# Designed miniproteins, single chains, continued (4): the designs that were tried, part 20

Each design is a single chain, and the fold is of that chain. pLDDT is the mean over its residues in the fold that is shown.

## One batch from the design tools (miniprotein)

Design m12715
Fold by ESMFold2-Fast:
Structure m12715 (fold): chain A 80 residues (1-80)
Amino acid sequence: SVLDTALQSLDGVRTAATHEGDDVTAQKADQAKQQVIQSGGDPQTALQQLQQVRDTARQNGGDRSAQAADHGIQQVQQTS
């Protein structure tokens, strides 16, 4: 489902951000998970949250976390 796909992707972003020492992106990924859960897995909400987390990761130079978010965006787009 979109919900499962988005949550798995955001968990991947959080893990990557933590390994990169980017606490801001890791916290944003946790917040994004809560928003996606509250939306019931709405595809538009999932895409917006993944895009925001990706942009934060890119701003902080987190290549792995940004890549994880990009993969999540692609998977959600294919599922919805």
Scores: mean pLDDT 86

Design m12716
Fold by ESMFold2-Fast:
Structure m12716 (fold): chain A 76 residues (1-76)
Amino acid sequence: MAKERAKELMEKAVELAIEALKALLAGDKEKAAELEKEALELLKEVMEDKDVSEEVKKELFKEMNERLAKAYEELS
């Protein structure tokens, strides 16, 4: 279903964003840029999907922000 796919893509985008942050902190700027680009492509796919309601997109975005905030706290 579109919602389930959007959630899966959003989870992958978050994982890639966290790995990009870890790469950046390790000094691997090239790897960080590659991972960030991949994460943004997945995020764009979810946000542009007309089959996913705006309400679902807002919920997924909130979950993503919470996971990223936690990762930032753990890595800081």
Scores: mean pLDDT 80

Design m12717
Fold by ESMFold2-Fast:
Structure m12717 (fold): chain A 59 residues (1-59)
Amino acid sequence: MAAAEEELRRFLLEVQGLSEEEAEEVLEAIREIKDGEASPEARKKLARAGRLIQDRMAA
């Protein structure tokens, strides 16, 4: 749902301090999983997004 995605985007931008590009990368990974796409590529995107968030929190 668009509302849940919008709230997650705001959380990533305002709370986590991610850039708009980084927030979109996280949202794209989540959209792939939500669409039932259990591909190795989707898993790699989620792992990358998780590292990105951790890097921002560590800074």
Scores: mean pLDDT 67

Design m12718
Fold by ESMFold2-Fast:
Structure m12718 (fold): chain A 60 residues (1-60)
Amino acid sequence: MRTFTINAPNIEHAIALALQLIGELPDATITLDGLTITVTVPDNPEQIAFVEKLQLEVSN
């Protein structure tokens, strides 16, 4: 399993990101704590790439 953290700029964005992750990654464990989203995905390269892309989009 791989664990990622995504820091959202605001609570509305954090909720939207968490819901997107839940919808796109049914096998993942998603936890929202304030503005921080913790995502644990199985060792699936497509799921890993999706979370990495989302992290990059939030940081830019």
Scores: mean pLDDT 80

Design m12720
Fold by ESMFold2-Fast:
Structure m12720 (fold): chain A 60 residues (1-60)
Amino acid sequence: SARKERLLSVIDQMLKWDLDEDIKKRLEELRTLIEEGKVSVEQAMERLSEINMEVVRKLK
């Protein structure tokens, strides 16, 4: 779906950033769960939002 493609694209962009190894591992795990359909779009957005708030605050 378009929403899943968009989430994967955002995660792929974030993985190009100079991030802590633990954050990168969490993003890679979330990416896999989204691709495998093991999480809903809502659950994926919540997890991504949590990670993103910590990362984006550092990067602005």
Scores: mean pLDDT 78

Design m12721
Fold by ESMFold2-Fast:
Structure m12721 (fold): chain A 79 residues (1-79)
Amino acid sequence: MPFSISLKEATRKFLLSIGEENGRSGVAKALRLYAKYSKDPETSQRLLKLADEAEAGADIQEIVDRAAEVVEEEIEKSK
C-alpha cells in the first residue's frame, strides 16, 4: 500500500510541476501523452476528458487530483 500511495502522490506532484513550468497547456499535454501510452482505453478516455477540461479553464488542482485518482484506478485494475 505505501507504494500505491507514493505513486498517486508522485503523479500529483509531477502534474503540478508541469503546471508551474508550462501552465494549463502543459498539464493538458501531459495528460494526453499519458492517455496515448495507457493500455486501458477507459483510462485513456478519462484522461483526455480531463485534458480538455484543463484547456477549457477548469481548476488545475482539481484536474490534477482527478487525474491521480484515474491513474490509481488503472493500477488497481491491473492487479
Scores: mean pLDDT 74

Design m12722
Fold by ESMFold2-Fast:
Structure m12722 (fold): chain A 84 residues (1-84)
Amino acid sequence: MEVLEIAEEIKKEFERDPNASLGEIQTVNDFVKALKEALEKGLSIEEALEEAYKRVKSHPNANREAIDKAYEKLKEKLKEKGLL
């Protein structure tokens, strides 16, 4: 599924960033996992993105900057590929 391949690439970008904290990496990993679970439920790409974003952002230990950045990057890449 191209959506999940793009999401995994964004996760790898955070993992390879020398300035990324473990909390930021964990937040992005949780986002990709939530996105996969939402897509497996049969939600549209747009609905799955919104569900995953809201779930991860509502967690008290979530890194807000990392989730916002990952969400926006994924939306941009999906639009560029005509998947959104």
Scores: mean pLDDT 84

Design m12723
Fold by ESMFold2-Fast:
Structure m12723 (fold): chain A 64 residues (1-64)
Amino acid sequence: LAARRAAADAQNAAIGAELLALVEAARAAGTELPARTFDVTVVTADGVEMRGPLVVEAGRLPAA
């Protein structure tokens, strides 16, 4: 259980970091955010595994 939770947490952290990097890169370059789909996995303390797609739509980011 602990190993599966650690793996899911690491993957979710990597997805979050990738999404943040894409947003910052698009903002810095003045380009539109590309469409992406990520597989998100959450393992609860009780060992229940929940999976679902996180869909990021392509779009223009507002100027920062």
Scores: mean pLDDT 70

Design m12724
Fold by ESMFold2-Fast:
Structure m12724 (fold): chain A 88 residues (1-88)
Amino acid sequence: MLLLEPPSPEVLKALTELLKAVEAKDVEKVREAGERLLEAAGDNVADLEWALSTVAMLAGIAKSAGDEEVAKVLEELGERLQARLDAL
């Protein structure tokens, strides 16, 4: 289970950039980092599952902080990650 190991280096890097964008509350940077995350995860099931789990957590944090626009972008990113995972 990936819970015991980090995701691929590319996905870990993309997740780190996404986290920074969310902390900055910059909707444009969140979208940009989200696109990089989708590209980095590709069609790897394990990486997609790690990405989806992290994005869901960040969306919850953004909602709790009142960052509605950031939360919406993260929810849309989560839907895209889930759709890709379901297509595999």
Scores: mean pLDDT 82

Design m12725
Fold by ESMFold2-Fast:
Structure m12725 (fold): chain A 62 residues (1-62)
Amino acid sequence: SEILELLFEEGGAAVRYGVYAWMSRLYRDDPALHEQYRRLAEEYRRRAEEAERKLRELLAAK
């Protein structure tokens, strides 16, 4: 089911976003590590939002 696959993708990306956001804050005094983890957090945030968007489109259609 595409709906189930997107739900798992959204959930997994959301968890990864949370972890990397936490790591970015943990390394706030290290500019290189802070930026690396901030970038990773943004990538997974975008992925989670895209999966949620696709889910909303599928549920609106059928």
Scores: mean pLDDT 85

Design m12726
Fold by ESMFold2-Fast:
Structure m12726 (fold): chain A 75 residues (1-75)
Amino acid sequence: AELRIRSEDPAKAEAYARTIAGAVGGEVSRDPETGDYIVRSDDLEALRRAAQIYADAKGVELREVAPGVYELDIS
């Protein structure tokens, strides 16, 4: 499973990605083309739940862009 985190501030996106990855035992990488931070985890349900908690806390929408691929814009 994959979560893409986008922000106008890359440091904020990185902080969110690292926090979520730590919570779900996932890995963090950065997409060199988009600059988005990517969290990958084998536990789809844990990743989706953690992403939803952060989306709700920020008042932003968690979007499923493909099966098991989520996007979060925290600008």
Scores: mean pLDDT 83

Design m12727
Fold by ESMFold2-Fast:
Structure m12727 (fold): chain A 72 residues (1-72)
Amino acid sequence: SLPSDAEILRALADMYLGLGDVLKKQGKYEEAAEWYRKAAELYRQSGPEFDDHAREVEAKAKELEEEYKKKK
């Protein structure tokens, strides 16, 4: 059977989270934060069971944004 739209969104969110983690390890904090924000939005769209995942990923984005914005 074909995956549901929610399953596709969750899989894409997992990929975006992974990309954000790789970019963060490379010191690309602004890009990492952007991918974390995109991942969090996709987790929220995947269903209420992923709200905790969305919250955690959004927190990661905010931490990185605050860190690089302090240098303005």
Scores: mean pLDDT 82

Design m12728
Fold by ESMFold2-Fast:
Structure m12728 (fold): chain A 108 residues (1-108)
Amino acid sequence: MKKKVIKLEITEDSVKYSVDGGEVVTVSADELIGDVLERILEDANVKFPVLLTIKENGKIVFEEVINSREELIRRLAGFLSGSLDLSIKVKDLPNLNKVYEIVLEELP
């Protein structure tokens, strides 16, 4: 079963992420959260459905089966912003200076 691990650090200045311990990508916090998430998921290149697991400080804080890329973007944006508005800039998110581990496990 294919599993992708995304490490995600969100600050007031930038988003930093890596996929499966690869190179760290840095994106400006002036970018829209929807655009940042689309970029992350393009790099992760998973097939749906997936089991989404979000970990903060090694603890599972969210777990759900996601059936499409569009649903995954909305769920992640909702988790990070508390809103379904994909046009929120990263710097305007309510919870900054956070580090998450996002696990995407491809399901049959």
Scores: mean pLDDT 83

Design m12729
Fold by ESMFold2-Fast:
Structure m12729 (fold): chain A 57 residues (1-57)
Amino acid sequence: SELSKQLKEVMDKLNNGEISPEEAIKKAEELAKQIPDPVIAKVVLHEVRKLAEELKK
């Protein structure tokens, strides 16, 4: 799906240091708003936030 591809790009860019943790969280919040399943939306936000926190250390 299109949203899955966009999420993967955000995660890859965050992991590679191409975007900041703050920018990645902002993009994930925008993507989560477009996800019709609220459970999947929460999972998406959680995964990006978790990776962002790990990279801040």
Scores: mean pLDDT 78

Design m12730
Fold by ESMFold2-Fast:
Structure m12730 (fold): chain A 95 residues (1-95)
Amino acid sequence: MKTEKERLALEAESLTALGRMAAALGDYELAVRLYEEAIRVAEKSDPKVLAEALTELGRVYAEMGKLEEAKEYLKRALELDPENERAREELAKLE
């Protein structure tokens, strides 16, 4: 809606999509880096976009076996967007 926030949201969503592709290919190091950059950009944009990036980072940490870090990121995502079904489902798998 606002040009600056809209641009940052689109950038964060694009980085999150690239991170999902990296994770799908098994490149978890690249996926983490892309999601961390998406989070950095999203913090100045929409909380729902930030929650989505945090959810995907939590999922990748879970796939890497870093379960406590995964739970931390998923809980942070739900604090920003309590209705995020994906974050809720991913957290439920770890609890």
Scores: mean pLDDT 85

Design m12731
Fold by ESMFold2-Fast:
Structure m12731 (fold): chain A 82 residues (1-82)
Amino acid sequence: MTKSQKVAQFIGLLLRAVASYLAGDREAAVEALEELKSRVSDEKTLEALEELIEAVREGADLETIQEKLSEVIKAIDEEIEK
């Protein structure tokens, strides 16, 4: 997989998760994040995704979700730069 293809897949799954969360479909949001988790191997990215999945499952507020999403984006950016 090229760097560009990896970025496109990650963005697609994150957008699906965010759209599902905003629509009130936490189950669909978690499914998108679990699929993204299955496609990454970096430990930091996996930990960030697990924290975001937990926040979504618990119905955390938007501020908490945004904070966890920011952590995932930073971890993915670091992984892609490798």
Scores: mean pLDDT 78

Design m12732
Fold by ESMFold2-Fast:
Structure m12732 (fold): chain A 70 residues (1-70)
Amino acid sequence: SLALLVVTVPKSQADAVIAELTGAGAELLSKKQVGDKVILTFRVPESQAELLKSLLQKSFPEAEIEILPA
């Protein structure tokens, strides 16, 4: 099964978040800039979604991260 990981970060951090998650095997589905923030949507294995969220939160403490069904 697959899940969606929706990550909202300051635009200065967006490329680093993309590099970290795609390096971990996530697929980038969309990138949307909204003012000074970027909303990134990734497709990830459902079994890894919580782990990836936790790892990302440690690297980017201010990131807003949601896990949604895919």
Scores: mean pLDDT 87

Design m12733
Fold by ESMFold2-Fast:
Structure m12733 (fold): chain A 57 residues (1-57)
Amino acid sequence: GPLEEQARRALEIAEERLAQGERAGALVSAKDALKLATEAGNEELVRRAQELIERAR
């Protein structure tokens, strides 16, 4: 659904920012993805967002 699509987009942005060394920006996007994934009830996206948050710290 739309929330899952938004969560996936936020994860893509977080991964791109992390790859570019923008840890602060990646952390913001990963936290946005976590919120959207949680609202969507998608456990896979929740786990992926949590992993990105840890990597961006």
Scores: mean pLDDT 89

Design m12734
Fold by ESMFold2-Fast:
Structure m12734 (fold): chain A 84 residues (1-84)
Amino acid sequence: MADEYLKKGEKALQDGNYEEAVKYFEEAIKLDPNNGRAYLLLAIAYEKLGDYQKAREALDHAAEVMTPEELARWLRELVQKEQA
């Protein structure tokens, strides 16, 4: 279920529906509070909305639950998904 919300959130980000993306990522976090990827995507959505304070808070949470290596790996996965 958390993965479903992550996919819907990513689609909303791609479509420019940043408020909708925030809602989906928040639901993913409620289902899995240790999902660093959900916090990272939430930070991106808040940054797109111009809410830099909430973006920073979400990024700080992502850094708490994932290592720099895991963050780098996730970014590589995002690049691969763009190729599909």
Scores: mean pLDDT 77

Design m12735
Fold by ESMFold2-Fast:
Structure m12735 (fold): chain A 58 residues (1-58)
Amino acid sequence: SSRQAALRAAEEAALAALRAHAEEWARALSERMGFPLELARRVVEMIIAVEEEVLARM
C-alpha cells in the first residue's frame, strides 16, 4: 500500500461523513456565518461536488 491509497481512503471516509451529516453541517454553517439555511445547504452541496470530483481524479 502507498501513501496515495491511504490518502484516497481518508478522502472517501471524509466524503462519506460529509454526506451523512450534510444537514448538520448546513445548519452549523448557517448559524456561524449568519447565512440563510438554503444558502448554507447550497455551499455544502458544492463542497460535496468538489470533493467527489477530486476523488474521481485520484
Scores: mean pLDDT 83

Design m12737
Fold by ESMFold2-Fast:
Structure m12737 (fold): chain A 78 residues (1-78)
Amino acid sequence: MVERMKEIAERLVKEAEAAKDPFERDTWLALAVMQLAIAKRAGDFEEAKAMAEVLEKSPLPEAQRLGKWFLEEIEKEK
C-alpha cells in the first residue's frame, strides 16, 4: 500500500508542478494533501509519511511547506 500511495502523491505533485494556472496548481496540491490527510486519519501513518516526503521533496515551495508540516504532525501522533 505504501508504494501505491507514494506513486499517487508523486503523480499529483507532478501535475501541480506542470500547472500553468495558480488555481489548477492549488487544486492538484489540495488533492495530494487530501489523500495524505485521509491516510493519516485512517491510521495509515507509513502511507501518510511516504506522501508527505514526496511533497517535501517537490521544487514547489508550497508543497515543501505542506510536506514538512505533515511530517511533524505524523511524528507527534504515531
Scores: mean pLDDT 80

Design m12738
Fold by ESMFold2-Fast:
Structure m12738 (fold): chain A 70 residues (1-70)
Amino acid sequence: SAPKVTQLRMLLDFAKSLLQQGKEEEAIALLEAGMRSLGFTDEQIALAVALARKQGPDLDVDATVAALQA
């Protein structure tokens, strides 16, 4: 739903801010907890976490949202 996508974008933006501060484990914990509360699957959460770990401070929020909707 549109509200779920909006909340996902806000969550990814906050996680990106934490990654830019070098707070990787806090960013990953936020993504796991937040995405689970929004009803994302374990596979979708694992994909978002993998992208966050790979890209770090350069996390592409729009590309991550698109990948999770595929």
Scores: mean pLDDT 88

Design m12739
Fold by ESMFold2-Fast:
Structure m12739 (fold): chain A 55 residues (1-55)
Amino acid sequence: SEVEQLEREALRLYLQLAEAGDEAAVARFLKASRSMRGKSREEIEATLRELIAEL
């Protein structure tokens, strides 16, 4: 599904940035992860799209 593809892409980018030592990007992903807890699939998708676009 689209949300699952976005989740995998966001996680991949997050791991790459964490390995590169980009603390600001890691903090951004952690905040977004917390904001997605208990949200609908559509809300998660929108949040993930915004994260990926901002990178």
Scores: mean pLDDT 76

Design m12740
Fold by ESMFold2-Fast:
Structure m12740 (fold): chain A 60 residues (1-60)
Amino acid sequence: SLDEIAERAGVSKETVELAKKIIDETGNALEAAQRLVEEFGLTPEQAADLVGLILEHRGL
């Protein structure tokens, strides 16, 4: 669930939904994580965890 992803990554649910959109737009996990750090002020660790959790939830 989105709530579980938000809790585990230490971000808001809105940030999880934003990250999902960025992952879909970039098609690339590294680029998505970079954009989350640069544009939205996540730490590299938070961005990597968030992207990884979303991909895991999608079965990737």
Scores: mean pLDDT 83

Design m12741
Fold by ESMFold2-Fast:
Structure m12741 (fold): chain A 76 residues (1-76)
Amino acid sequence: AEEEKKKHEKNAKKLAEEYKKKAEEFRKKGLEKLAEALEYLAELAENGKPITDEEREELNERISEEAEKLEEELKK
């Protein structure tokens, strides 16, 4: 009966690892604020908050758009 809960916990840990990897990539590009946001989400995932694939994709799109805006601001 609790097998689903254990699956969600394992999936949350896996998602947290993915977020941490993306955060490191953003830090290397100098996008520290976006990296901090991803690290915060990784902490929430590790604490057992389930994040759906759809929510994750939506967040990734927002982060990518913000990264592009930041790049444009740095050029100006």
Scores: mean pLDDT 67

Design m12742
Fold by ESMFold2-Fast:
Structure m12742 (fold): chain A 72 residues (1-72)
Amino acid sequence: SEPFLDPGELLERLRPLGVTEEQLSAALAYVGLRQAAGEPVTAEELAEALGISRPQASAILRELQRAGLLPP
């Protein structure tokens, strides 16, 4: 199995930015679908798809890149 960042640690790192567990779960699903389709994911697209702020979307993508779940 691919190594995953602890979901609890990921949520704790994003909580100061107002990211909820529900929003993080939705972001992971969205990113997974885009990767399966071979499509790039931008902070702008993620923010629009989830109805979150661009800083929140950027932070989520940065943590996923750090975890090796997304390319830089």
Scores: mean pLDDT 78

Design m12743
Fold by ESMFold2-Fast:
Order: C-alpha cells, then sequence, then structure tokens
Structure m12743 (fold): chain A 74 residues (1-74)
C-alpha cells in the first residue's frame, strides 16, 4: 500500500537525516504519487518514496545519508 511505503520512507529519513527531512520526504512522496495518479502514469511507489528520501537528503546537505536512506526504502 502507498501509505505504508510513504511511512517507511518518513521513518528511515527521520532516523538517517533528521525529523524535518523525514517530513519533507513524506510530503514529496505523497505529492509525486498524487501527480502520477492524476496523469495516469504507472510508477513504482517504492522508487518514488526512495527518490523523495534522496531529494530530502540533498536539500538538507546530507546527500550521502539521503542516498543510504533511499536504499533502505527499497
Amino acid sequence: EEEEVIEKAYEIAKERIDEEAGELARKLAEALLEVARMTGSEVDPVRVAAAAVAIAGIIFGKKEEGEKAAEEVE
């Protein structure tokens, strides 16, 4: 379920980066999955959640930690 994958991404990003990065990753994953549904695009929710975590890591200056966190979402 999409919510389960998003929650996992939040928990991993929170643990590996920080609480704010976790919250950003959750919101990014939710937004990306919503846009995919609106456009009828087939996307893998796990890949979207992992990408959101990696982006949050970059934004918070923790690119390496974000990449590792994204691998854990898979």
Scores: mean pLDDT 81

Design m12744
Fold by ESMFold2-Fast:
Structure m12744 (fold): chain A 70 residues (1-70)
Amino acid sequence: GALREEAERVLEEAKELAEKLPDPVVRKNALHELEILEQELREAKTEEEIRRILSDLKRVKASLEALLAQ
């Protein structure tokens, strides 16, 4: 559905941002958090669960954008 497609898009965008991080420790930690969210998204069965995961993905993406916007 549209919510899952949006969550998958935000996840991919966040992964691309995480891979651009210059610090290897920060990059590894960001990618690990995204792997956990990816697994939660695969296991999510309800729109409410997908919305919560999408919210978390948007938070992580915003944090990564802030780190890269020096």
Scores: mean pLDDT 88

Design m12745
Fold by ESMFold2-Fast:
Structure m12745 (fold): chain A 69 residues (1-69)
Amino acid sequence: SAAKGAEEGAKAAAEGHNAAGAAGSYDMSLFSPNEEGRKAGLEGARLGAAGASPEEVAKANRQAADAAK
């Protein structure tokens, strides 16, 4: 459901923020040699936080994962 997808996306984005806070930085792009993958992952998280449909979130996250690889 779209509502369920929105909640899942928001949760994933919140966890991302919490994880970055715990790590002390969003400076993970320096650790990752693939900056393009990093940008793709960040955009996927933003789409999830925006409450896109489950299908849209799945597509965006899939592309982000492929790019981040």
Scores: mean pLDDT 52

Design m12746
Fold by ESMFold2-Fast:
Structure m12746 (fold): chain A 71 residues (1-71)
Amino acid sequence: SAVEAIERALRATTDPEARRLLERALEAAKEGKLVEALQLLGRAWQVARPEDRPAIFEAALAVAEELEKKE
């Protein structure tokens, strides 16, 4: 799920700024605010260290997939 993918990204991410954005994205995703979650994941990806980016990208793909399935 999108929530699980964001939780995995948060566990993998060491950058404090990226972690803050991922925590906000997780909250948004839990509330069903998938567009807000995707925007926050994009910001996290921009500020993240290169080694942290793959997990954030996977989370963004999961959110995008959920958005495509949403009414």
Scores: mean pLDDT 84

Design m12747
Fold by ESMFold2-Fast:
Structure m12747 (fold): chain A 71 residues (1-71)
Amino acid sequence: RKEIHEEAKRAILEALEAQEAGDQARLERISEESAELGRILEEVGLEPELEEELEKRLKELREKRAEEEKK
């Protein structure tokens, strides 16, 4: 379970980096890989620590996006 958790975390961080860089090809590749991880996480259950980190990063992305739009 810990290994799946670490793999999911890495995939999410890579997706965020690719999104910042605007690398659509990398995002498509990560999307395909993360679909399988998503299925496994649905079976095993999302760890609270990972869920909290995901929510934090998504919130930061949304806040940054909103600030850029308001400028």
Scores: mean pLDDT 61

Design m12748
Fold by ESMFold2-Fast:
Structure m12748 (fold): chain A 70 residues (1-70)
Amino acid sequence: SEEARRLLNEIDKLIEEIKKATSPQEIKDIVKKFQEVARRAAALLPQLTPEERRELVDAITKGAKIIGEK
């Protein structure tokens, strides 16, 4: 689905942004955006194929781990 693809692209972009973020404010702003994307992804999960669900869950898990290391 195009919606799942857009969410995956947003997650990838946020992961790259969090890796480059140096200030507490930048990190907080990215975390808020990530939480919003994760919420939208969770709402979409029941409508996705098993493959799309796996990709989104995996991407969110990776993003959460990277944020947790900051």
Scores: mean pLDDT 83

Design m12749
Fold by ESMFold2-Fast:
Structure m12749 (fold): chain A 81 residues (1-81)
Amino acid sequence: GPLSEEERRRIVENAAFAVMRAYLEGFDPEAVKAAIVNAFRDKYGEEVAREVGKAMDTAIKRVEENPEQAKAEVDARLAAG
């Protein structure tokens, strides 16, 4: 069945966090994005994949525009558990 609004929000937020963290750790963010988008397209379809992709693009831009703030956001989330 379709994802709930809460489940979809969680998936999108987790994907954005994953690409931001990977970029800060020195991984290729476009390769990470492609892998995650393809996995979600296969599981949930094109609409969810598109939403996830947009959120990850925003996360990548945050790292590029302000890496110190992006690192602080990732560190805060990791500390929260």
Scores: mean pLDDT 87

Design m12750
Fold by ESMFold2-Fast:
Formats: sequence, structure tokens, C-alpha cells
Structure m12750 (fold): chain A 82 residues (1-82)
Amino acid sequence: KKAEEYEKKGKEYEKKGDYKKAGEYYKKAGKEYEKAEPPEYLKAAEYYEKAAEMYEKAGDKKNALEAEVNAGMALIKAAIEK
């Protein structure tokens, strides 16, 4: 529920060219996918990667790097949970 709502908002801000807000919502979507029961680590990684891309477009290199790290950690968790 919340993950899908944040995903939709991220796409809306991306279409508007508000890359900073798009990155924030994609990051929130990634966090909600990690919190899902059961956790959806592959979806979390996808949205953390989208957040990193949006932050790069916004010139926010610190948040882009943090999102890339979060995506990598989610991919590791996805592999381990199998």
C-alpha cells in the first residue's frame, strides 16, 4: 500500500522534473518494500536505484551515493533470503 503510493508520487515528481522530490519518494518506496511482510528486497533495490538516478539528476551526490549503497544492501539481502 504505502510503497505503491510512494512509487506513484516518485513518478509524478520525475515527470515534473522535480528530481529531488522524485528521489525522496523513490527512497521512501524502497524503505517500504524492505518493511513489507515478507520483505521485497528486489523491489526495494529497484526503487533505491531509481532514487540514486533522481538524486544524480538533481546534483545531490551525497543522497545519490546513500541510495546506491541502500540498493546494494537490498540486493545482498535478496540473495541471502533465498
Scores: mean pLDDT 84

Design m12751
Fold by ESMFold2-Fast:
Structure m12751 (fold): chain A 61 residues (1-61)
Amino acid sequence: SMEELYEKIKKELEEKFRKAVDAYLATHPERDTPENRARLEENVKKGAELIAKSIVDELAA
């Protein structure tokens, strides 16, 4: 179903985005604060939702 595809894409994007965030913070340790981690985690979730929805909407068109 499109719902199953959405959840799968969203989860895969979250995993990739978290790896990118971890790599960024590893190279910029001065930015590795609890406040920045919380904001980045929220952005990871929101970004994955938006992109996954966009992909599923395009496939359904």
Scores: mean pLDDT 87

Design m12752
Fold by ESMFold2-Fast:
Structure m12752 (fold): chain A 73 residues (1-73)
Amino acid sequence: MKEEELQALQQEVRRLGQRAYQTGSAADLARATQLVVDYILAKGRETGQTALHQAMADAARAQGAAEAAQIQK
């Protein structure tokens, strides 16, 4: 991945995460989580370490779900 693409992804994830916590938007948090998961899975395909990156993506999804549960009262 180009450095510019990674920086753009990091900025979008931070923007969605900050907005989610400021507004209580589980949808914005879910979108931020999905961007992280997509990046991890793409990196797994690029490096051939698909099983490791699938486990990392599953962990990121579980963390995102736990954070969404904290916002959804």
Scores: mean pLDDT 76

